Designed miniproteins, single chains, continued (5). Designs and how they scored, part 32

Each design is a single chain, and the fold is of that chain. pLDDT is the mean over its residues in the fold that is shown.

## One batch from the design tools (miniprotein)

Design m17086
Fold by ESMFold2-Fast:
Structure m17086 (fold): chain A 78 residues (1-78)
Amino acid sequence: DLLRLLARALALGAEGVAALAAGDEARYAALAEEVRALVEAAARRLGVSPEEADALLAEAARANPEEMARLVAEARAA
């Protein structure tokens, strides 16, 4: 489920930004690495480069804004 992977990456990205704002650079670095791993996993699943996967995931999110909002809310609640 590509939208679920993107929603998880967005939730982790938001958590990383919050950690950076709080001065927790170690947590930010760890969360940034987890986001990178999720994008790489999506790239492998799609059979494309990580850069192409990132672009495709962004386009899928724009095409499915209501579903993305729901999945991001679920990921943040977990």
Scores: mean pLDDT 74

Design m17087
Fold by ESMFold2-Fast:
Order: sequence, then C-alpha cells, then structure tokens
Structure m17087 (fold): chain A 82 residues (1-82)
Amino acid sequence: SDEEIVQELTKKALEIAKEAYEELSKPKPSKEELEEIIKRLEKLLEEIEEEMKKIKDEEAREQLERLKKDIEELIELIKKKL
C-alpha cells in the first residue's frame, strides 16, 4: 500500500539519520564517513522520487514530500560540518 511505502522509506531515512547524528556527535567526526552518509541520503532521495511517481494517495504523497525536504536539510547540515 502507499502507506507501507511511506513507512519503509521513513524507516530507511531514520536509520541513516541516526548514523549521521552518531558520527556528528564524535569529538573528531570522520569526513569520509560523513561523505558516505551523504551519498546514501542522495540515493534515498532518488528512491523517494521514483516511488512518488507510483503513489496515488494524496496524504502519502505529502508525507513523502516532507520526508524529502527533511533529508535535503540533513544533507545540508552534514555538508556544513565538512
């Protein structure tokens, strides 16, 4: 279902975000690890865009658009720490 797609993509985003915040919380964050996290987030954005083409439910579409913005904000936050 559209709701299950939103839940799966949200779960993936939260898992990557957790890894990002754990790395950023270190006294000496690894730039290499943060760059890899950015690549994973960018790949997830591509997956969200492709899934959005298949979504018929308006509420699910709005949730994915919000998720996309949250991921883009996280990428910019990480880039500022590089």
Scores: mean pLDDT 88

Design m17088
Fold by ESMFold2-Fast:
Structure m17088 (fold): chain A 79 residues (1-79)
Amino acid sequence: SEEGFRALYGPLEEVRRLREQLRTVPAEERDPIVARALALLDAVRQLILTARIPRQDELLAEIDALRAELEATYAAVKA
């Protein structure tokens, strides 16, 4: 359904936007952005696991890749 796609891909697009914000925001704003992005990734992961949809492994791999990219971006901006 359109609502189902929005529930999965809406948060993922927000995580991508939050990751880009990490490169431009002041240091004091970074921790809340990372916390929000991680919470969104966890919520989507739970939806995928609960729904037991075909290609679940591919979607979980995408979530794990986005988490790794977020963590790498955060580490880079802290350096």
Scores: mean pLDDT 82

Design m17089
Fold by ESMFold2-Fast:
Structure m17089 (fold): chain A 101 residues (1-101)
Amino acid sequence: SHMEEAERHLQEGERAYKEGNYVEAAKHYLRASLHYLEAGDLEKAIEAVRFAAGAVKKYYLKTNDEKYIEAMKYLREAIEAIKNGDVDKAKEFIEKALELL
């Protein structure tokens, strides 16, 4: 189920984050958010996107690569889209962020 896949990706993201693998963590958190959106759990989808934004921010601070600022902007827009119930728009922003990682 989408909920089971979301939980697995969330756990994989947490492991990657603890190991300092922030890009891998962000990718897993964003995959979790997409599965939460498919399951209709908007609150958990927002939480997963916020975890991804935190991981991207840590990697930005290590690299100073401006593409990670752009990724964080897309994740902010994804959270706003989810809050407004616009699941399709949220998925588009999440996918744009994933392309930058």
Scores: mean pLDDT 92

Design m17090
Fold by ESMFold2-Fast:
Structure m17090 (fold): chain A 66 residues (1-66)
Amino acid sequence: MDARERVEQYEADKYGVSPETLRAAVREAKELLKTHSKEETVEEVAKRFGISKETATKIVNAVKEG
């Protein structure tokens, strides 16, 4: 297991989602933020992955800060 996989597992556990869902949500958020506002990105991520708007907001904030 590489260092990235270990970090992804830790963050997924923190947000209450699977590592696969977190990875996909982070990838989608990065892509959406190129053409959409933060608020639009949160709504789309929450809708696409069936996660709460609160969880989606935390993921989008982490993407913008990292």
Scores: mean pLDDT 74

Design m17091
Fold by ESMFold2-Fast:
Structure m17091 (fold): chain A 81 residues (1-81)
Amino acid sequence: MMSLEEETMFVHISSMHVSLKKAAQKYSKTNPEIAKQYAELAEQFQQAAELLFTDPKEARKLFNEAVKKIQELDKKIKEFE
């Protein structure tokens, strides 16, 4: 049974998943290594969304870990762009 908090988290995860897929597509021709990292992060967010229905605690942990990796990747790109 989903709470309002779980519903809002699901919407946030879904939004980030779409954003990451677009980033992967954008970099796919110019920097395939970065594109691959964004695609892997998008897959992690999809897994977190699926886990919200079976294991909300693990979903939250996976979400937080993925967000931290995105911040690190974004920082690297910003420093070298």
Scores: mean pLDDT 75

Design m17092
Fold by ESMFold2-Fast:
Structure m17092 (fold): chain A 89 residues (1-89)
Amino acid sequence: AAEEAARAALEGGLAAVKSAKNTEQVTKGTAGALRGIGALFGVEKGIESDKVAAQDALGGGQAALDGAQSEEAKKAAQAGIEAGKKAIA
């Protein structure tokens, strides 16, 4: 659950970067992707609890959504948000 949410946030962030039209959108997508990677690494190394990693993945998905410009990127970011919410519950 937490690992899945982290991967979804990373994918959403990367999709947001790919859809970006300006530096601000690249920055937001990159923030989402980095937060997803950080959450995934934290869970895999046992540094973060599943709940903390799920919260970080949720935040990453939200950042990705802010940067997303295409419908595909928005859907990927939203999937990260929903996966994060499910992992927290």
Scores: mean pLDDT 77

Design m17093
Fold by ESMFold2-Fast:
Structure m17093 (fold): chain A 66 residues (1-66)
Amino acid sequence: SARQRALAETLSELSGIEIRESQRDQRFLRSVYRHIFERDISDAELRRLTPEELRERAAEARAASK
C-alpha cells in the first residue's frame, strides 16, 4: 500500500538501509526500526505509525543521545 511504501522509504532514509519492495513485511520493517532506535516495536504500533511520527521519534532519539 502507499502507506507501507511511505513508511519503508522513511525507515530507509533514517537508517541508510535499502528496503526493497519484496522486503516490506512487518518482520523486516520491525528489524530496521530496532536498528535505528535500539528498541523493539509491536506490529500494532508499527501499523499505526506515520512517516512524520517516525521522523519525530528519530529527532527525539538524536537529541537524547547528544
Scores: mean pLDDT 77

Design m17094
Fold by ESMFold2-Fast:
Structure m17094 (fold): chain A 94 residues (1-94)
Amino acid sequence: MTKEQIDRSKKIITEALRKVLTDKGASEEDIEKITKLAEERIEARANGDEKKYAELQKELEKEMMKALPELSPSQIASMFTAEVLRIIADELEL
């Protein structure tokens, strides 16, 4: 997997996270922490580090729950997944 592919994935995921979190009123500090965790998770997946990927996924979910305490974990996961898929679909059509 190339650095270019990893950087593109990071851009898509961080754009999705920033959009969802900003729209729901999360702080800039929480947004930056969550986007950093998402980037590290992408790198772990790209490197085949399944244990690190699982750890970062759990930490990402925890930090999203902290940033958006009025939403359930399943709601947060669904919103994030939907936005990621939307951005990916838009990029592939352009």
Scores: mean pLDDT 75

Design m17095
Fold by ESMFold2-Fast:
Structure m17095 (fold): chain A 81 residues (1-81)
Amino acid sequence: SKKEELEKKIRSLYELFATIVRRVRPDYVIPDVTGKSPEEILEIMEEMARELLADPRTSEAEKRLVQDIVESMRRLVEEIK
């Protein structure tokens, strides 16, 4: 179904985001989103993004990429509603 495809895209986007976070901050503990709703995954991602955006170790290019990924996730979550 369209909903199942969107949920798969949401999880794939979270895994992409987590891969970027691990490259930037290899010691960062990535939350497990198994069994989480799309809305819960977005909330977790937004919290991680806030931490990265406030971290002086995050470059301006990385901040832009993080913001773009979060915006993409918000669009997917709104579409699945």
Scores: mean pLDDT 82

Design m17096
Fold by ESMFold2-Fast:
Structure m17096 (fold): chain A 77 residues (1-77)
Amino acid sequence: MEEAERYARLAEEAFAAGDFEAAREHALRMARALLAAGVPQSDVARMLLAFARGLRAAGALAEAEALEAEARRLAAA
């Protein structure tokens, strides 16, 4: 879980700084680390959708869509 926690912090810091592309990249790395740690796909999808809502609210539509697409892929499995 340490790797997932690290990427979660990096995603939050990037979002706060207005670096939405970095926030998206760190959120995706967090998702991969959570899956590797055995977190259910449905829980990871929910977390990605929460990040995507934040990005969409900030106007980062392309970055939000990338996280929403990954969440849909995980939720369908």
Scores: mean pLDDT 86

Design m17097
Fold by ESMFold2-Fast:
Structure m17097 (fold): chain A 76 residues (1-76)
Amino acid sequence: SMVQQLRRQAEETRREMERALEEGNRRAKEVGKEYADKGVEGASRTMAELAETTDRVMELRQRALALEAEAKRAEA
């Protein structure tokens, strides 16, 4: 059914978001290490990569919420 498809898509998007969040946590630790070793300028690339990962997590979160909301509306 359409509801089951939306639920599966939401669950898949949630799993993708969890993987991206794990990547973000790893990058955050790398930023801390590079900052300690090289200062802000030395950490700039890793900080940019962290920002990209954070943006992706937010995008996936919004998509998952939208799919979950659509599934709830379709259950009426």
Scores: mean pLDDT 86

Design m17098
Fold by ESMFold2-Fast:
Structure m17098 (fold): chain A 92 residues (1-92)
Amino acid sequence: MEEDRKLYEKISELGTEAEKLLEQNASSEELLKVFREMKRLALQIKDKELRALVLKSIAELAKKIGRELNSKGLLKLAKEIEEEAKKAEEEA
């Protein structure tokens, strides 16, 4: 769907923004806001296979950044997104 493509593009832009925020020594709270928005958009993807792939990618990025920052919040969010990815994959 064209809507799924637009969601994917927006999520990709937010992923780039998260990497830039990390380079700028942004707070874990600012990064949490970006990842929560990425999760919200990813859950709106209608194609379950694409949703699972996107959620998995978001979780991996959040986990990587969470480890670098020692952010308990980011690591917890990464696990929650990973669980949502598994649900989408099982329903696909």
Scores: mean pLDDT 84

Design m17099
Fold by ESMFold2-Fast:
Structure m17099 (fold): chain A 68 residues (1-68)
Amino acid sequence: KKVEELRKKAEQLEKEMNKDIEDYGDRALQSTGEERTELAGEAFSKREDYQKQINELRKEAEELEKKL
């Protein structure tokens, strides 16, 4: 049960990451020059943070799975 919750949380974060990145991309396409560059940089930073959290949750799920 807990393992499934952690994996679902990781999947949810991945979906949130994709939505955030898509939103930044859409806004960047409607922006010009400096604003577009800033949005792209923020999207990259957000993706890195999400990936780190997702990886950690998956490892926690693996550890708990062995205890179950």
Scores: mean pLDDT 78

Design m17100
Fold by ESMFold2-Fast:
Structure m17100 (fold): chain A 75 residues (1-75)
Amino acid sequence: SVREEIERLEKEIEDLRRNADTLSPEELVERAREILDRAREVIKRAPKELRLEAIMVEGSATLMLMLGYIRLKAQ
């Protein structure tokens, strides 16, 4: 279900956030991009009631992607 997909993405973002300091900037960008792409596909299929939760997951993934890019440029 879309709800289960959102919950899975939320867990993956939590895991990524927890491990952000141990990942290379390149790995952080790659993992964040993958989660972001999947979140965008979920938004397209999300019913009205779950749309905000799906958008929040996209937002969280976008912030992790931005962190990865910032760290990549700081090298």
Scores: mean pLDDT 87

Design m17101
Fold by ESMFold2-Fast:
Structure m17101 (fold): chain A 71 residues (1-71)
Amino acid sequence: MEELRERLREAQRRAAEAYAAGDWEALIAAARELGRLSVELAEAEGNAEAAARGREVTAADLAALEALAAA
């Protein structure tokens, strides 16, 4: 559990750094990692509804980031 939370914090830090640097490729990669870890954490906590919602939100967020990078 704590290991997943530590990985989430590290991924959030990488996302913030990528955003500050204007590195859209790194930001999209970090967003994918954040979404995956969020789902894993929800599953580890036994929250199947949160895990399913996390998958949907991650897909939508990635599509939005890719659209913004292409604009």
Scores: mean pLDDT 76

Design m17102
Fold by ESMFold2-Fast:
Structure m17102 (fold): chain A 94 residues (1-94)
Amino acid sequence: SELERLVEELLQKIDELIEKLKAKGYPVSRVAAAILEALDFPPELVEKVRSADEKTARELLKQAIRDYVERLVEEQGPQKAIEELKRLLESLDS
């Protein structure tokens, strides 16, 4: 579906952003936590990710984004979720 395609594209662009910032010396866990904070995730999850190792931070971030999209579909419908995902993708294209 278009929604599934956009989710995979978002996760790929997030990985690219993380790698770009890691190459500039930013810790992966801090970058992942900043992304979650920008998306208004609970402070407890943000702190958990910030304190995690790189592998755990990446796994928690990807799961949180998948859960976020699922909730957005349930609360606002698939069309609104598609519109929000397109907005996020445009923001990541700098």
Scores: mean pLDDT 83

Design m17103
Fold by ESMFold2-Fast:
Structure m17103 (fold): chain A 72 residues (1-72)
Amino acid sequence: SAAEEARRELRAAGLDEDVIDAIAEAVGLASRSEEFRERLRELHAEVAPSTPALDEDEMARRMAELARRAKA
């Protein structure tokens, strides 16, 4: 699942399990939004083949922010 994949990536980045759990749950909530999922597809299609790997910490932070806004 996307949440499981995210957990694995965040764990590889060296984040605490408690923080990983919170982020994964927040991402799971955001992914229920069709608009959020649509944006992820568009971003992947646009940048995936020619974009270098982004900072994992920055990506996790942005994902958590999006999830928080979707929840609010």
Scores: mean pLDDT 57

Design m17104
Fold by ESMFold2-Fast:
Structure m17104 (fold): chain A 100 residues (1-100)
Amino acid sequence: DKEKILELGRQMLERLRQAAQDAADAGVAAAQAGDFAKADEYLAGMQTLVDVAIDNAIAMGKEIGDEELAQQLAQEVQQLGDDLAARVEAARRAAQEAAA
């Protein structure tokens, strides 16, 4: 049942997106605390979760035979990753400026 595969794939993708958001939030908190090394570790972890989510979107699209949907979902996840990375980098910059 292709619809069930799509539903399960979307549920997994949403869990990975939430984990990436949680990692980014932890990275922001670490940066605000002045722990830039820990912020960088959370940023790397967030990027890994984004990469796994993209791979899962592509694998799901291949399984259901809808490569356009797979590419769209992968692009949406990449955009989320870019936005989350920008949030962590902005927090690092603000904390560095405040410490000067």
Scores: mean pLDDT 87

Design m17105
Fold by ESMFold2-Fast:
Structure m17105 (fold): chain A 77 residues (1-77)
Amino acid sequence: MLVTLEELLRAQQLPLVERVAAHVVLRADYSTVQELADRLGVSVSAVKKAMAELGAKSVQELFEPAVQVVRKLEEQL
């Protein structure tokens, strides 16, 4: 694959939920909502909204729904 998930994140201006999912899959070491918000360049409130849409109550719960979102994105490439 010539396009990586990281390249897709930079080039495609993905919706916030899909960007949160891709960043979590690429780096499963996020410990706080603030760290994820800083990495994405968005507000903590925006990350919390994306987490709610993914059904996650904490950053640690994001990985499973994030993998599902990323798999659907890769299938569309």
Scores: mean pLDDT 71

Design m17106
Fold by ESMFold2-Fast:
Structure m17106 (fold): chain A 72 residues (1-72)
Amino acid sequence: KEKELKELKEEAERLADEARRRGLTGASAHVEELIKKGEEYAQKGDFDKAIELLERAIRTARTALAVAEREA
């Protein structure tokens, strides 16, 4: 559970950084907000909700990056 949360958080943070470097500031900010909420749920012991939020962060970042790639 903790290892899975760590891996998901690292991937979400990596994608948020990538979005920020590509000028997708709104998408990056939204992903960072989802990561923070996921961490809050993990601290409360709600690992299922934390995982769901981190997966949502990753999906949001990937979607934004895919759209930007097509518009480039």
Scores: mean pLDDT 80

Design m17107
Fold by ESMFold2-Fast:
Structure m17107 (fold): chain A 67 residues (1-67)
Amino acid sequence: MAREKGLEFLEEVAKLHGATEEQIKAGKEVLEKLLEEYKTVYKLSDEEIAELIERMMKENKALLAKR
């Protein structure tokens, strides 16, 4: 499941940085909203979304973790 793959990637990165379960849950909520928007607007497949998230996590993981 591409959507879940993206969420798992975020969770693994967050755990490596010592994020709490609450912080991980908040991050997943933001990602789910973005995934639904992109799927609706661009008609992207779940796998395309997962690849986009993996790239975004590498480039912007500091921004995603920033509070």
Scores: mean pLDDT 65

Design m17108
Fold by ESMFold2-Fast:
Structure m17108 (fold): chain A 86 residues (1-86)
Amino acid sequence: SEEGLELARRGVRLAEEALRAVRENPEMSREEALRAGVTAGVAMLMASVAKVTSGSEGETGRLAEEALRLAEEASRLAQEQLDKYA
């Protein structure tokens, strides 16, 4: 569906934003790391909804899988930054 495709595209954009934030600032504040983690989580949710509503095939499925991959990496890096404050 067009809605599923739009969700998948937004998921990719948010995941790329979160990943860029954690990669460009290895000395992130705790607040910046939390924001990146939340952004990655929202991207994962959007991608998951897109896959459920539009299936895992075609452009929507490929974009949703890319968003999940990027968001998982961003979440991992954000958690590594948060662990510096533990």
Scores: mean pLDDT 86

Design m17109
Fold by ESMFold2-Fast:
Structure m17109 (fold): chain A 84 residues (1-84)
Amino acid sequence: SAAEEAQEAAALAAVEADPEARARVLELEERALAAHDAGDGEAAAEHLLEAARLLAETIAPVAPAVAARLLARAEALAARIRAA
């Protein structure tokens, strides 16, 4: 839908406008993957949630629905990682 496309475009533009936040999110994602590969599910979940919170904070002013969905998905994934 046009509203969903507009929210996605706004979210992408906000991330592109903040290269510092984008770089920090990528670093946290790399840390989460490294922790997961090392078998540290707790650290992996923590880094994932930190990355998601930072990304959502960047997106929320222009695309609050996208930010909320991102956080909900990250929380669900973190819970699954901790349960494994």
Scores: mean pLDDT 85

Design m17110
Fold by ESMFold2-Fast:
Structure m17110 (fold): chain A 86 residues (1-86)
Amino acid sequence: VSEEDLEAEVLEALGIMQAVLAGFAYAKGDKESAEKSLQKAIDLLTEALVLKGVPEDEARRLAEEQAKQTFEDGKKRYEEIIEKVK
């Protein structure tokens, strides 16, 4: 595994984590924290894809798609958990 591949994997993991946290923040009503975490997720995922050789414009588009999907999944999971613990 190259150093660039390892760095890309770490950035991807961090980006996914930020997108999940953004979903949780949004579900809690903290829209400002959600927006900041979602933007961080997009930036981290874009950097990971660029390190793997994806052109920046395509990388950002793919990162936005992945981050938004992960954000929606995180929001839904948080809502399900809160509903069950009532």
Scores: mean pLDDT 84

Design m17111
Fold by ESMFold2-Fast:
Structure m17111 (fold): chain A 79 residues (1-79)
Amino acid sequence: GLEELRRLLEEIEEKFPDATEAISALRNGLRALEARDIVAARSYIEAVEALRNQETDEELKRLLDRAIEAARAALAELE
């Protein structure tokens, strides 16, 4: 859950530093999950999903898909 999401965020920041909107949404989602704010966490996961659907870079899409899965797993542990 959270540790996997943190690792994926670091990988995205390293490989795609210009993906600022996705990085911001993932950071805010991670903070919401750590704070156990289910409503905020779900909102940020939905924002990342929208960004993933607009993305054309296949490597970034794969990393975003993995980050979404990790975030959803962490959210399920709170529910």
Scores: mean pLDDT 86

Design m17112
Fold by ESMFold2-Fast:
Structure m17112 (fold): chain A 72 residues (1-72)
Amino acid sequence: MAQQTADTSKQVLEDAGKTDQAQQLYSKVNSLINQGKEQEAFDYASDTLGDLMAKDPTVAEVGRRVNLERYG
């Protein structure tokens, strides 16, 4: 799940024009996965994306679109 969540979060942030934040999130998640901390990696990606969606309307709209694309 951590890799799928990282890929989704990176796509959402990149599509929203938050390339630097996407790279930071992906780098941190990869670091945690390499340390064997898959649950922590999943939590970090989910929490970071959730926080950005809460405070940035563009990220929120892109996030909804990506979720519908994958799960709608």
Scores: mean pLDDT 77

Design m17113
Fold by ESMFold2-Fast:
Structure m17113 (fold): chain A 65 residues (1-65)
Amino acid sequence: SSLTEAVAEVAMATLMTVYGLKDAEIRDGTIVVTFDADTPENREAARLLAEIARKLGLRLEVRVE
């Protein structure tokens, strides 16, 4: 698990607290996040998560429902 998972988990927990994240998971090397709406705040969250994913060698998939 170690550093890559820990960093991703902390980032997801933080974004769920600050932004309208409906769901977040790591699936087959991909961070999958679902937002409740397409807002400027949620786009900023997606941008931050994309940077984290890039640094960790993970993919990012963003959904809106």
Scores: mean pLDDT 74

Design m17114
Fold by ESMFold2-Fast:
Structure m17114 (fold): chain A 97 residues (1-97)
Amino acid sequence: MKFNGKFDKETLEKLIELFESRKKEVQNRIAELEAIKGVDDIEERKAMLNKLGIKVDDSASKEELDAIVDERIAFYEKRLKTLDEIINQLKKELEKL
């Protein structure tokens, strides 16, 4: 995202709030995925993953389900890092005002 032009203080504060809200949503998704890893019943775990929109093979083993969850967590952790970088950049712009 290229920042073209000066944002006013109100716009920067609203953008920070928006991205911090999105960060909380991603953190909640990671927490949901971590909770699924705690489910001992494989069929219940598959049902929970399908409810989250994650396609799972009906023949998937516990180890394969753990791998799918870990891959999704890694994706969201990468997203959190990007969001933190954006938030930090916006906060630096706010400090210049």
Scores: mean pLDDT 82

Design m17115
Fold by ESMFold2-Fast:
Structure m17115 (fold): chain A 68 residues (1-68)
Amino acid sequence: MSLSERILEALRLGSRLQQAIKDKDVEAIKEEIARLEEFLPEVADFPTLVAELRALIAQGEAAIAEAE
């Protein structure tokens, strides 16, 4: 996977997680967090992007906790 393809995929996965959070779909949030966490090693060389994606994962986890 090229550099551009890795960044694009990370942004796509992040966008999917944001949508799941907006929809308050707990099952979708859990699935998208898992997918994003699995993909994070592919963009480990971009610490700012990793930090932004981890912040989004934290938002998803908070949304799950609020839905309990």
Scores: mean pLDDT 83

Design m17116
Fold by ESMFold2-Fast:
Structure m17116 (fold): chain A 79 residues (1-79)
Amino acid sequence: KEFIEETIQKVKDYFAEKYTKEIAENVGKFLKDSFEEELKERIADLLAQGLPVEEARKKAFEYLKKTSERILKAIEKQK
């Protein structure tokens, strides 16, 4: 659980620096509410494949970052 919360926090920090704090908070809230279970399962799969924790953590961060960027673009296009 802490691993997932830390990964979401890193994505929030990235978006706060690149975009705005408001966008970062909305992204973090959405990821926690909508993707926590999916992320948990994905991390479990990576660890089961024999990846070290640090590598799984890096892949989880990149996945959330990419997913969040696609979601933001979709929302922006709809507005």
Scores: mean pLDDT 73

Design m17117
Fold by ESMFold2-Fast:
Structure m17117 (fold): chain A 98 residues (1-98)
Amino acid sequence: MEKEREERERKEAEELAKQARDEFERLVEGAREAIKALGAAHPELQDTVNSMELALEDIEKAVREAEKGTPEQALETYRSGAGAARALLEQAKRLLAR
């Protein structure tokens, strides 16, 4: 029974990791575009833009390191990274609406 359960959990984790990765990549791309647009529209916010760009780079670096681990570790890191990227995207959009 344990073997059947482990195989099922492994396949499910791989499927979830793929979905989480795709969502993470979409949010990172959205955040990058929003941060770029913010810098172009609000040159006075350059320090904020630089801080957000560094935060996004740190998120991407952390995810890239975790990719070499298990699908379970990758899933956790993609979910964490997606949440952080979404927060940056929302912040950039709020500042753009000023």
Scores: mean pLDDT 81

Design m17118
Fold by ESMFold2-Fast:
Structure m17118 (fold): chain A 82 residues (1-82)
Amino acid sequence: SEEAIAALKELIKAAEESIKTGDIRPALEAFKKLEETDPETAERLAKRAAEYAKKNKLEGDALNVAKALLAAAKELLEELEA
């Protein structure tokens, strides 16, 4: 949906901000907005981010969580825009 695409673009910006500042709150707030907009897309994003984190040993800290969310969100956005 157009709303889910817009929310994913905002989440990508928020995750980049979280990585830059070390503050996870922007990424988490954007994820919550995506959950409110499209719960199914948010669930798909969470699964992909968890898989990415596990494969790349990015578990445990806020910066690694933000990196996993960023990577997963970029991939999911490409699929939704295709």
Scores: mean pLDDT 82

Design m17119
Fold by ESMFold2-Fast:
Structure m17119 (fold): chain A 97 residues (1-97)
Amino acid sequence: DVEKKLEEETKKTLEEVKELVKQNRLDEAVRKLNEQIKKYEELIKKGNKEAIKPLMTLGVAMLVLGVAQTLITRRGEDEAVAREFAVKQIDKIIESI
């Protein structure tokens, strides 16, 4: 089942992104997420519509990381607080899959 394989791959990617965020490696988390987004976009371009929902899920995770980066860089929020926010939101995204 292609859909279940993509769900499993998406969960794995989000768990890896969460681990990078916990380690204060936000730039690496963003790069990893972008690599997976690019793979899903390529699948959609080839007619694999099953990749649309996984792509949307990763898009939400990217917005979460963007908010965390904005809190650190523009608001002067503590990096630990921004990381905790991102980890909690990513956990909720994983639970929704």
Scores: mean pLDDT 87

Design m17120
Fold by ESMFold2-Fast:
Structure m17120 (fold): chain A 58 residues (1-58)
Amino acid sequence: MLSPQQQAILDDFIATNNVPSSQHQPLTQHIQDYISSLPSGATMSDALMRGVAEEFLS
């Protein structure tokens, strides 16, 4: 589950990179899946989240 801060970062990324509406939900799910794959107690940085989002769009 995305924190409010993580969701805000993702929303900013979507707006800044003009991500198509059809990709908003798949991108959000991809980020959530990535966070879920991290070890218990690991934190997602702003830079890492943006990098994961960019990789998804490539």
Scores: mean pLDDT 79

